# Ledger of designs, part 16: designed miniproteins, single chains, continued (3)

Each design is a single chain, and the fold is of that chain. pLDDT is the mean over its residues in the fold that is shown.

## One batch from the design tools (miniprotein)

Design m8556
Fold by ESMFold2-Fast:
Structure m8556 (fold): chain A 55 residues (1-55)
Amino acid sequence: SLEEEIKKLEKEANELEKKGVRLAILHGSDHPEVQELAKKSRELAKKIEELKKKL
């Protein structure tokens, strides 16, 4: 269902955010890998919002 898809994407977004925070603490927020994870997290958040609008 759409609800199950949303929950799966939310879990993925949370995992990416945790990784990004850890890397930012270790390497700084300007690190390329941190920026890449932040971008992926934002893209997932947009997809989640679009799916929620279809419920």
Scores: mean pLDDT 81

Design m8557
Fold by ESMFold2-Fast:
Structure m8557 (fold): chain A 63 residues (1-63)
Amino acid sequence: NAEQLVKEGEKLTDKAIEAVRAGDAETAARYLSKAINYYEKAGKPELAQKALERVRAEAERVL
């Protein structure tokens, strides 16, 4: 259901942010891509956009 897909996207977004903090941009990009896919499947493109913005902001600060 959409709720489970959103939860999976949130977990993957958190993993992407953790990877950015660890200096692993490649791993962060893979997790972000998967998170976006889950949000799109949930019919929540606005959450996909927010996830992208959150990861980008963290990368700009750290990488």
Scores: mean pLDDT 86

Design m8558
Fold by ESMFold2-Fast:
Structure m8558 (fold): chain A 85 residues (1-85)
Amino acid sequence: MYVTVVVEFTIPADSVAVGVAEIYAAAHGGSAELVEQPDGTVRITLRIPVPEEEAEEVARKIEKKLREMGATDIRTRVLKEPVEL
């Protein structure tokens, strides 16, 4: 019934999107992993459990918001696996 939307993206380490991504994941019962890059950016992986019917809409909304905040190298996947914290 629930699927996991996985969104990976790169953003400057000082971007407000870092905090927004963590808050969004927490609000939706998901998780966010942050890996600092040597170039001053952060690679963020969001895992968000959503109803399968909403997965495409949620993924699209997240991608749009991330692009507006200056994120690059955005990759989205839908996994039919339980979310791991």
Scores: mean pLDDT 75

Design m8559
Fold by ESMFold2-Fast:
Structure m8559 (fold): chain A 60 residues (1-60)
Amino acid sequence: SSKLEKAKELAKEILKKEGLTTPVERIVDEVKKATGLSRSQAKKAVLLARYELMKELFKK
């Protein structure tokens, strides 16, 4: 998997633990530390993770 995919999975775990309303900036900081991605790439991963979790919630 790419670093972006790993970042997205990490963001999903944080969102599941802390809630979908967790500020994006808080999650971006953790994802950036864990993956070494730039802030912009980490933010993209967090936004994608939140979008995918919301889609899963609506399907269940």
Scores: mean pLDDT 80

Design m8561
Fold by ESMFold2-Fast:
Order: structure tokens, then C-alpha cells, then sequence
Structure m8561 (fold): chain A 84 residues (1-84)
């Protein structure tokens, strides 16, 4: 019961960070968008069954970092997505 509530909270936080990433990306703030997408990926990866959502969030982070010109962070995010 408590573990289920904790997992629901972590997934909800992941959804919030993913939404923030999308919001910053729409404003052209790609570095910040990448950071929020990475945080969403970390939260999803900590939830049982969250691997697919985590991989998608890391791919979005990689795309955002690439648009920001941060190729090193983009590559790191891609590797995180591929490891899931």
C-alpha cells in the first residue's frame, strides 16, 4: 500500500517535470527543457514499469540538449535512454 502511493507520487512528479520540459522547449529554452526531461526520466526509472516512460523522457532530453548545442549532455541522455 505505502509503496504503491510512493510510486504514484514519483510517477506524478515525473509527469510534472516532463510537462515543465515541454513548456520550456516551447519557449526555446532548450537547456532548461533538457534538465527537466532528464529529471522526469530519473523519476520514471525509479518506478516499477516506468522504463518506457523513462526512455522517452531521456530521448526528449537528448533532443532538447542537441537543440541547445550541448552535444555532450545530448549524448549522455541518449545513452541513458538506450540502457533502459
Amino acid sequence: MKEEIENEILEALGDIYRWLGEKFAKQGKYEEAGEYYEKAGELYASVPGGEAKAAEAYRLAAEAYEKAGDLEKAEEARKKAEAL
Scores: mean pLDDT 84

Design m8562
Fold by ESMFold2-Fast:
Structure m8562 (fold): chain A 80 residues (1-80)
Amino acid sequence: MQDVTVISARLRGATPEQAREIARAVARVPGTIGVVATDRGHVGVLTEASARDRVIDAIREAARRLGLEVDIRATDVSLR
C-alpha cells in the first residue's frame, strides 16, 4: 500500500505562467511525485504522505513571492 497525498492549490487571479512557476518550484521538493498546472490558476500535486507539509509550505512560499492569494486543500489517499 502506497500512502500519498493529493494537494490542490487554487491561485486567485493567477496567470497560466504564474501557475507554472509555482508548479516548477514544487516539483523540486523532495517527496513530490507529480505536479500539474492548469491555465485556470490551479496547481495539483501528488506527493508522498510524509512530504505533505513540506510541499504545502513550498506552495505557500511560491505564492507569496508572486503576491498571490492561495487556497490549499490536501487529501490523504491509500492505494492498494
Scores: mean pLDDT 81

Design m8563
Fold by ESMFold2-Fast:
Structure m8563 (fold): chain A 69 residues (1-69)
Amino acid sequence: VAALKAQIAALQAEIADLEALLATLEAQLAAAKAAGNLAGIAYYEAQIAQLKAKIAALKADLAALQAAL
C-alpha cells in the first residue's frame, strides 16, 4: 500500500510538471500567432498535441492505480 501511494504521488507530481510545461507552450503558441509566425504555430501546435496525449495517458494510469487501491 505504501509503495502504491508513493507511485500515485510521484505520478501526480509528473502530471503537474507536464501541465506547467503545457501552459508555457500555449503561451509561446499565442505569441507565434500574434507575430504571424506560421512555422512557429505549426511547431507549437504539434508539441502541444503530443504533450496533451502524454498527460492524458498519465491521468489514465493514475486512475487505474487509484482504482486498484
Scores: mean pLDDT 85

Design m8564
Fold by ESMFold2-Fast:
Structure m8564 (fold): chain A 54 residues (1-54)
Amino acid sequence: SSLEEEIRKVREEISDLVDQYLAALKAGDDERARELAERIRELTDRLVELRQQQ
């Protein structure tokens, strides 16, 4: 379903952002790490909402 496709895309986006977040932490880029953490949270909340619609 289109809902399952959207859930998959959001999960892929979260995975990519997590990789970037870990890279930012290793680089000591605290500002970027904080920005990425906020974006991960927003997408995680969206993922919860989408799963409740199944």
Scores: mean pLDDT 87

Design m8565
Fold by ESMFold2-Fast:
Structure m8565 (fold): chain A 75 residues (1-75)
Amino acid sequence: KLEEIYEELVKKLEELAGREPELTTFSAEILGKKGEAELRVITETSPDASERNLELSILASLVAMIGSIKAIEKR
């Protein structure tokens, strides 16, 4: 089910963010858009978190895309 995939991706994103407290704030802002069809690309200038930010951005993008599909899947 699309809902299961969405929840699984959200859990993955939260798990990744949970490993780095600073990245939790970054992911929280991205997840704030999960209820809307708009996809926000956030570029952080934090060199310390560059690799993790990339992974979070990819996961957040997938969550946003699936969330949008879920919202319009009614017909």
Scores: mean pLDDT 53

Design m8566
Fold by ESMFold2-Fast:
Structure m8566 (fold): chain A 78 residues (1-78)
Amino acid sequence: MSEEQKETILSALRLFDKDADGEISKEELREVLESLGFHPSDEEIDEILKKFDLDGDGKIDYRALHEGILSMSSEEIE
């Protein structure tokens, strides 16, 4: 993902964080990305879930996703 996409996702996560559920479902993640003008496929959403789904629950802890996005920006893979 581009750095612009990461920033956009982080901003959207703040919107969902208002409910303080601490979890983002596959459906909510899709809605976030769609609200930002992206048209994610099931495959793209599945890729994100595979990176951040801690227990295979099909849900992402918004905190883990937020930290993961920030970590990816800091890591700059080789």
Scores: mean pLDDT 63

Design m8567
Fold by ESMFold2-Fast:
Structure m8567 (fold): chain A 94 residues (1-94)
Amino acid sequence: MKLFEEGKFEEAIKELEERIKKDPNDAEAYFNLGLVYAALSAINSDLSYLEKAIEYLKKAIELDPNYKEAWKYLGELLKLLGKLEEAEEYFKKA
């Protein structure tokens, strides 16, 4: 089951990476990559995936500063890392 779920995430990542290759300004693709890596972090209890999720969510916000869902989700992930002050700033912009 676990390896099968990880295989599905690998396929999603490849599709999202191809979207970004066609349109490097696709904020939604970066947001969705952040969601996939956040899910991988939760499943594997691996904080390195959480760090990747945060980087992709930051990229989504850079491309679309009005992407409120990305601001909110990034704030939640920063709280999981104990970065409470930084998380609060992201929630203010959401």
Scores: mean pLDDT 80

Design m8568
Fold by ESMFold2-Fast:
Structure m8568 (fold): chain A 96 residues (1-96)
Amino acid sequence: MTEEEIRELAERILEAHERVRAALGGAALTPAQREELLRAVEEALRNQDFDALEEYALVATQAGDEETLERLLALADPERQERLRRLVEGARNSKV
């Protein structure tokens, strides 16, 4: 993955997170909080942190962002991809 692809995917994940936060009545992120979260997401993507990628897949699912979800799934190996798909299906069925 290129640095441009990491940045673009991280921005999409952050937008999904902000949409979920807004839908739940949460306060908007400050510019400083947004930058810190963006850096954390970029780092997780660079390091292939699959625990963080599971959290991002759930956020994308809650936001209804199927494109971001499919991009995240494509980063995982087939076994982890199956685990992520099961996690996503559980989250969809648990929406209040």
Scores: mean pLDDT 78

Design m8569
Fold by ESMFold2-Fast:
Structure m8569 (fold): chain A 62 residues (1-62)
Amino acid sequence: LSLEELKALSRMGQALLDAADNVEERIAAIRKAVDEYLAETSDPELKARIRAWGDAAIADLA
């Protein structure tokens, strides 16, 4: 994993820790963290991976 990939995973983890106990708030927090990180990078392959990780995390909560 690259440093950028580790940063993205760390942000998603932090968003989950800061979220409320209900599933909807946790999903919203993950989506926000993904969107914020995607705004910081222009690498299309990294963007695709970050989206995939976010989608997988949301699927685990649903």
Scores: mean pLDDT 72

Design m8570
Fold by ESMFold2-Fast:
Formats: C-alpha cells, structure tokens, sequence
Structure m8570 (fold): chain A 95 residues (1-95)
C-alpha cells in the first residue's frame, strides 16, 4: 500500500511529473472504461500531491493542463503502466 513518506530527497519537478503521469493514466483508464485502474491512478496522484504540499508546492490545474499526453500514444496495458508509476513513487519516497 502507498503512504505519504516522512522525508523524500525527490525534487519538486520529479514529483510533479509523477503526479501528471498518474492523472493522465486516470483519464486514459476512464476513456477505456477501466474505473478500477482510474481510482488507483487517482489515489497515486493524490498521494504525490500530498508529498508536494509537504515540500511547499501546491499542484494546480495550470501545472497539468498543457502536459496531457497525445491519446494516440496511449498504452493498451494500463495496469502495467500504473504498476510502473507506483514503483517510481516508491523509488522517489523510500531510501
């Protein structure tokens, strides 16, 4: 299970990119009618946003609106993509 870390050496930009990737995956999952994966991806994005807030950064709509991926490059295996993002979160938050 994912949790908010007490400390992380990850940069604001690394965490911001992870949050954007997770939000993007949540939308991809909704478009493919996979609500279970959408909920899981959104939960990851929420946790990453909380880590950013601990670093003094508030994630906003302006941060994400211009960085959504082209729908044509969406992967068919969204679960594997989400597992990779969750592993990246652990890498950034666990030493």
Amino acid sequence: SLKVPEKTSASVEELKQLAIDAISLAFKALFENKPDLAVRANRLAEIVAQVLEKKGYKLTWEDVKDKFPNKEVMKSDLEAELERLEARYKELTEH
Scores: mean pLDDT 76

Design m8571
Fold by ESMFold2-Fast:
Structure m8571 (fold): chain A 96 residues (1-96)
Amino acid sequence: MKERGEAALKEAEEHKDDWMRVYAIIADLLKAKDYETAIKVAEIAIKADPNNTRAYIYLAKAYKELGDYEKAIEAAQKALEINPNSKRAQEILKQL
């Protein structure tokens, strides 16, 4: 777990501008239920591009799975502020 999380964070930081690779890392972490590392990778993506709607959507999903509904709502709302037509962000908010 710790070793996998460290490798994922390094990969995300080295390739933070490769959006497809970073999203694949987040998706794999969510599937593995490593929500804490998924949050950190999503934050790396947001730091590289603050208008990254999809990174905020993944952040909201990870917080929802951890039961942190307040942070999940905040992340989903930020995604909608960037892209008001994001059906994925609207769907997450309806589930919270």
Scores: mean pLDDT 80

Design m8572
Fold by ESMFold2-Fast:
Structure m8572 (fold): chain A 88 residues (1-88)
Amino acid sequence: MDDRITKALQSNMKTFADIAEKAGEEAARAAEELGDHELAEKLRQRARDVKALVDKALSGTPLEINKAAAEAFKFALEARRELARLRA
């Protein structure tokens, strides 16, 4: 495979993973501040699962990298929606 394409996919995956980690932790903190410790732990566990998937995908195929990036992006959106709900 073209090294440039693989590096671009890895870069995009890492960007989405970073966004997901930050969004997940911010939402988890907001949940804890409201006393929803179950939601906070669920969000942190989801973030750990996404991170494990991303870490595994780094040495995987382009398809695996793309799937991990999509899951990270999905979790980032889910976490941001929860944060918006908790801040309302």
Scores: mean pLDDT 84

Design m8573
Fold by ESMFold2-Fast:
Structure m8573 (fold): chain A 65 residues (1-65)
Amino acid sequence: EEEEKIKKALEEAEKGFIELARERLEELVKKGDLESVKRYLEVAKKSNVPEEVIKLIEEAIAKLE
């Protein structure tokens, strides 16, 4: 059914998005770019991203602060 296909596609897209966000955040943490990480959190909260991405961003901020 269409609903199950949408859920599966969102779950797979969510996993891919989380992985990309993780790589981006590791790069920013390595640079010590706290300002960019904070901006990322602000945009992410407005863009209805997965909660797991928000947690990754918060963890990156904690490592830089």
Scores: mean pLDDT 75

Design m8574
Fold by ESMFold2-Fast:
Structure m8574 (fold): chain A 84 residues (1-84)
Amino acid sequence: KTAELKVDFKNNKVTVLKEGVKVKASQYAPGVIKIEVLEDGTLKLTADEDVNVVSNSGISLQIKKGETVEIPVKKGDVLYVSPA
């Protein structure tokens, strides 16, 4: 299962562009978006700014403004998105 998400970092929100993997997005800290993964699958993330993505499962990557990255995820994964 795949979900497509847009990270609107300027407004500290995540927009679901295509439903698939269920996620819960929230603000973790000033300038940091938290994405909780509720189902196994793949997330396609597009960011409005250059961002760093780190997870509790060992994911560490950068997404450039306007780029889309596919991230394989499992239920219980937590992604943190911050400015690059």
Scores: mean pLDDT 80

Design m8575
Fold by ESMFold2-Fast:
Structure m8575 (fold): chain A 64 residues (1-64)
Amino acid sequence: TAEQAAQAGKDAAERGNPVGAAAFGHEMYTAGGSQEAADKANRGASGHLTPEEVAKAAEEAGQG
């Protein structure tokens, strides 16, 4: 579910996993989350953000 994917992505981001953070951002965007936060999470997956910034972007995506 979207909730389970979001939680898993958050947990991954907190462990410094940018791929998990990007998945969280994408899921939240698809469920009506923030486009800006999802974009930041995706850039983090490409190595353009620190793990800390990726985690923040994933949280912002979850908030809409």
Scores: mean pLDDT 61

Design m8576
Fold by ESMFold2-Fast:
Structure m8576 (fold): chain A 60 residues (1-60)
Amino acid sequence: MSLAEKALKLIEEAGRTPDLAKRSELLREAYELLRKVEDEEERKRIEEADRALGQRILAE
């Protein structure tokens, strides 16, 4: 599994959890993986997922 796939899974899990502390930990792990992704396309995909999650959290 690629680093991008792992980061996306962590963002998806963060979106599903009502626990803000656990959400923060999952997002931190995803961001650590994002920094290691050198492929621009994969990095853009992760950034888009994170942005969508952020907008959804603000709407809640």
Scores: mean pLDDT 73

Design m8577
Fold by ESMFold2-Fast:
Structure m8577 (fold): chain A 98 residues (1-98)
Amino acid sequence: DPLFYQALAAETLGNYYLKQGKYDEAIKWYERAIELYPSARAYYNLGIAYLKKGKYDEAIKWFEKAYELSPTERIKKGLAEAYRKKGEFDKAEEVLKE
C-alpha cells in the first residue's frame, strides 16, 4: 500500500521534530500520517506529542484511539501518564487495572 509508506515517512518526520522539542511541527506530521494511513502507532505518537506539549486532554483522546486499535501495555501506560499529568489519579489507576 503506497499510502502506508507515505504515512511511515510522515511519522519519521514527526519523530524528528519531536526529538527537537518542536511539538507543533511533530503534531502536523503525525496528523498527516493518520490522514494517509490510520494506525495505533500514529495515534500513540500524536498522543505523545500532545503529552510533551502539556495538552493532556488531547493526549488522552489520541491514546484512547490508539488503545482501541491495539490494547498494548505501552499505550495503556501512556494513557495512565496523561491522566496522572492532568491530576486524574483515580482514572489513571482505573486504566492500569484493565
Scores: mean pLDDT 89

Design m8578
Fold by ESMFold2-Fast:
Structure m8578 (fold): chain A 71 residues (1-71)
Amino acid sequence: MSLTGRVVRAMVRLRREGKSKEEIAEAVVKMAREAGLDELAEKIEEIAKETDDVNEFIERTSELLQAAELA
């Protein structure tokens, strides 16, 4: 499974479990760093700061991950 697929699935699961945007962002950043993608992890942290809603965070992060995989 691609990193994008794994991260998106994790965000949707954590949202269903009632986790905060901050908790979801922390988990996703950890996944990106464990994959050796530190720059991507930093961009995800910035999206978390710029978004107020969990759904907006998930949408923007999913778009970023899709763009990164196509590069």
Scores: mean pLDDT 80

Design m8580
Fold by ESMFold2-Fast:
Structure m8580 (fold): chain A 59 residues (1-59)
Amino acid sequence: SALREELLAAVRAGDVARVRELAAELAKQGDIQSLEDAGVLAQILGREDVLAVVREALA
């Protein structure tokens, strides 16, 4: 998914606003795996704000 690659790129960049937009769209599509992958990446990178946004989308 193009959205999945954009989400992971936004997580790497620490772009919280873009992560919020993309995570909401992926959640709407039911792409839980992409959201879980993004959460793992955010945790590895120590991006707590990004991790919180991804976890909100998973709730």
Scores: mean pLDDT 86

Design m8581
Fold by ESMFold2-Fast:
Structure m8581 (fold): chain A 95 residues (1-95)
Amino acid sequence: LREAAEEAEEAAREAAEAAEEAETIEAVLAATAAAIAAAGAAFGAELGLPGEEVARAARGAAEAARRAAELGEGEARREAEEAAREAREAAEAAE
């Protein structure tokens, strides 16, 4: 319910923090894209969208976060990896 929406916002915030710590603009853009996709996937699940569409969006978020992790270093990389994990969990929940 409302908690699901708050979880989506938290996932987006976590990915945004990873972007802020990134040293390259490419990492910042990738982390931001991951945050948006993760929030969208979580909202879709709460709104009752078809599982296939929600799962696809969440997989997209996981891929974007993984790329952000490849570009980032140190804590930025860890934050991006956590964002990817949350996106994968959303994809699994939507299936």
Scores: mean pLDDT 61

Design m8582
Fold by ESMFold2-Fast:
Structure m8582 (fold): chain A 63 residues (1-63)
Amino acid sequence: MDEELRKQAERDLALGKELFAQGDYSAAATAFGEARKLAEEAGDEELAKEAQRNLDRAQSAGA
């Protein structure tokens, strides 16, 4: 269901932010990638864009 996908995307986005704060950029990138995918499946374009921005930051920090 779209609402459950949205909640999962929010959870994965929060997990990614926590991992990023811990310096685990590879794990953060994975979590943000899943959050983006779930947000896209839920039809939440704003959440998907936020996840993409955080994914880009994690990939840059891990390089």
Scores: mean pLDDT 85

Design m8583
Fold by ESMFold2-Fast:
Structure m8583 (fold): chain A 69 residues (1-69)
Amino acid sequence: STFVPLLAVYGARSLPSSTNPLTGLEQLARLLEDPAAASALPEIRPHLERLLSHPDPRVRAAAREVLAQ
């Protein structure tokens, strides 16, 4: 399915400008559990890496956990 990779890329792209990135990271983590999302990982990775510099330590921790999957 092309839906899961597209939804994952869209979600990841909006995370750095989100008012609630923790909720977005939780949704993205669930999407990435789907094997179909594997093709989206190279496009998602730079957006998640930007969150490693986020001022909220909870957001940084959540982004590291998603990247570790």
Scores: mean pLDDT 77

Design m8584
Fold by ESMFold2-Fast:
Structure m8584 (fold): chain A 110 residues (1-110)
Amino acid sequence: DELAAALERVRNARSPAELAEAFAEVLRAVARHLGSPGTVSVTTDEAAAAEAAARARASPPDEFYHFQVADAEGRPQATVAAEGVAPEVLTLAIEMVHAALRGEPAPALP
């Protein structure tokens, strides 16, 4: 199960970059399950992160969305960017990742 494997990677992530990659895999799995188009990418490059932030400011959330994964001190270490992914996919993936990080059961997909 692709989603179950992605959530296991979230639980086992040892760095912000690993957590960002696992989160992107959860987003991709949820998007595929719901038949949502779009692409998800991860970067640790500062220039690419700045471009993603600029694009997000100019775009509605259903066209382009980004979020940062921070270290224990709250410093951004990795950026996840979603292009053309439905807001419902983002909301559900965020719920699932937060549940996995808390050791709680994730919501079931239909």
Scores: mean pLDDT 79

Design m8585
Fold by ESMFold2-Fast:
Structure m8585 (fold): chain A 65 residues (1-65)
Amino acid sequence: GMMEELIERAKELVERAARAAREGDLEATRQVGRELNEILAKLKTPELEELGEEADRRAVEAILA
């Protein structure tokens, strides 16, 4: 369904952001981050918002650690 497609696209964007960060492309990293935030904003459900917050925190910690 539509939600499954959005979740898969969000995962793809997270992988693309990690790749751009490894290459030192800050502009691409920020652009991908904006697209991810737009998808998360469209989903506006408390349950999905909570899951997105957890996933984002784990991804940020993995990149920065």
Scores: mean pLDDT 68

Design m8586
Fold by ESMFold2-Fast:
Structure m8586 (fold): chain A 100 residues (1-100)
Amino acid sequence: MEELLKNLRKAIAEAVRQGRFDVARFIALAGYTELELQARKEGNEEALRKIQEEFDKIMKVLDLLEELDSISPETRDRIAKLIEEGKYDEAIKLVEELKK
């Protein structure tokens, strides 16, 4: 499961780097739904909780990014790196500070 999460985070991060937040949202919706179904099928309650928590956090990052009028490539790369590392709380904080 961790390798699948890592690959999903990288795919979402790449879309964010490219400024394609609609694509990032699509990848997140499809990928986390598939991982949730897999965790439920395996009866892995720990994995299910982790997947649901990560999905909620990444959707919040994407919602906040969508509210920004403009964002530099350098800032998009910083946010993408945080997503790749699973540091969603830090990504949320960074994007919230950009709205001020």
Scores: mean pLDDT 84

Design m8587
Fold by ESMFold2-Fast:
Structure m8587 (fold): chain A 61 residues (1-61)
Amino acid sequence: GMHGENALKGAELALEQKSRALALAALHGAQEVIETSKDEEDIKNAEKAIELAKEALERAP
């Protein structure tokens, strides 16, 4: 679904740009999708977004 895909794209952008702010925004958005979504694809994409956002946070200054 759209919400999970948007969270994933945000996390990918955060990783590419090494942006702590984008990584935190993606992490927050992905967590909200997991809490509120009933769509399996949204949840799956949100879980991937969380992993990428965590990696982006580790790589950000």
Scores: mean pLDDT 80

Design m8588
Fold by ESMFold2-Fast:
Structure m8588 (fold): chain A 58 residues (1-58)
Amino acid sequence: SEYQKKLREVLETIDKALEAKLPLEEFVEILNKVAEEHPEFRQYIEHFLDLIKKSEES
């Protein structure tokens, strides 16, 4: 389905960003861009960003 195709593209973009081990600021920019391109996944992307930010705390 179209939804599954879009979901796969979103997940692949996130996976590539994680593999690149980018600085948090650049990672946030990439995910925000993905949320703009796929607003139907914005809630999930924002939740994921919140989890990542919390995991960076000592």
Scores: mean pLDDT 76

Design m8589
Fold by ESMFold2-Fast:
Structure m8589 (fold): chain A 64 residues (1-64)
Amino acid sequence: SMMEQGEAALRRVEAWARRQGVPEEEIEALVKEARERLAKAKSMDEVAVIIQELAARINALVAA
């Protein structure tokens, strides 16, 4: 399902963020926000955008 695909992608990004050394507080906050957005998503395109934006925000923290 769309929600299962979103949750799987979210878990992969979360694991990547931990490997990059992003603080757990930041990961928890970003993942919570992404889950709230995923719950309101109405299409796979919206799911893809939510995951892409989450990955971009984590990458910005890693690059800082």
Scores: mean pLDDT 84

Design m8590
Fold by ESMFold2-Fast:
Structure m8590 (fold): chain A 78 residues (1-78)
Amino acid sequence: MAAAKKKADFEAFLKAAKEVDELLKELDVNSLPEEEQKELFELAGKAQEAAKKEDYATAAEYAKKLAEKLKEILEKRK
């Protein structure tokens, strides 16, 4: 059942995307070093491209990596 897996991957992607949105509310991305901004934009771009192709498994993976990177940056600022 490929359709059921795709739905599960889509839900995982939405969950990761919501986590990214919440983290971005706590973090001023424009205040970050240029290297960190580039890394965040690259991960976001890859997640968005995968989502446009309905490759939600890949989109979820990159969204999770983006959320993990945002958490790492927030931890370093404490």
Scores: mean pLDDT 79

Design m8591
Fold by ESMFold2-Fast:
Structure m8591 (fold): chain A 66 residues (1-66)
Amino acid sequence: DADRAIADEILAEAKKQLEANKDDPKKIFEILKSTKQRLRDAGASEALIRETVVELSVYAAELLLS
């Protein structure tokens, strides 16, 4: 599905941004918010946006916990 492929690319980019900013909690939350907006702009469903943001949030929490 093209929508899923686009969401996967956005998620991968967001994870890379989180890794680059792992020492800045404020930047991590900005990246999470930006990713949600990028998914909406790409036409992802609300369910897919929710799933992707949850996955990214867990990833961010793991980075903060080292």
Scores: mean pLDDT 81

Design m8592
Fold by ESMFold2-Fast:
Structure m8592 (fold): chain A 104 residues (1-104)
Amino acid sequence: ASAEKTFVTPEKDLKRVIVEVTLTGDGTVRVTVYLNGKKVAEAVLKPGQTFTAIIEDVKAGDKITVKVEALSGTATVHVKVYGVDAETGEVILLGEATLTVTAP
């Protein structure tokens, strides 16, 4: 099966967005990252692996969607999304989610 979470950027431009995805559990997953519906990153993760996607020049109100699809077993995925302020360089946690998916 699959699950997804959408994060919306604050009402200010960001220099970059950093998406960190960590897999726990016994399964393998495909992670896909979308910016406003356009695929910008994809990875296959095994237990204990972390995937980091970096998205440059993100605009106020942009939508970042992280989709997780179970390829085998049952997997728990912890997603953290950080923004880097375009003016100050401050790193801000935009959101986090935990998604659990099981292969068909």
Scores: mean pLDDT 83

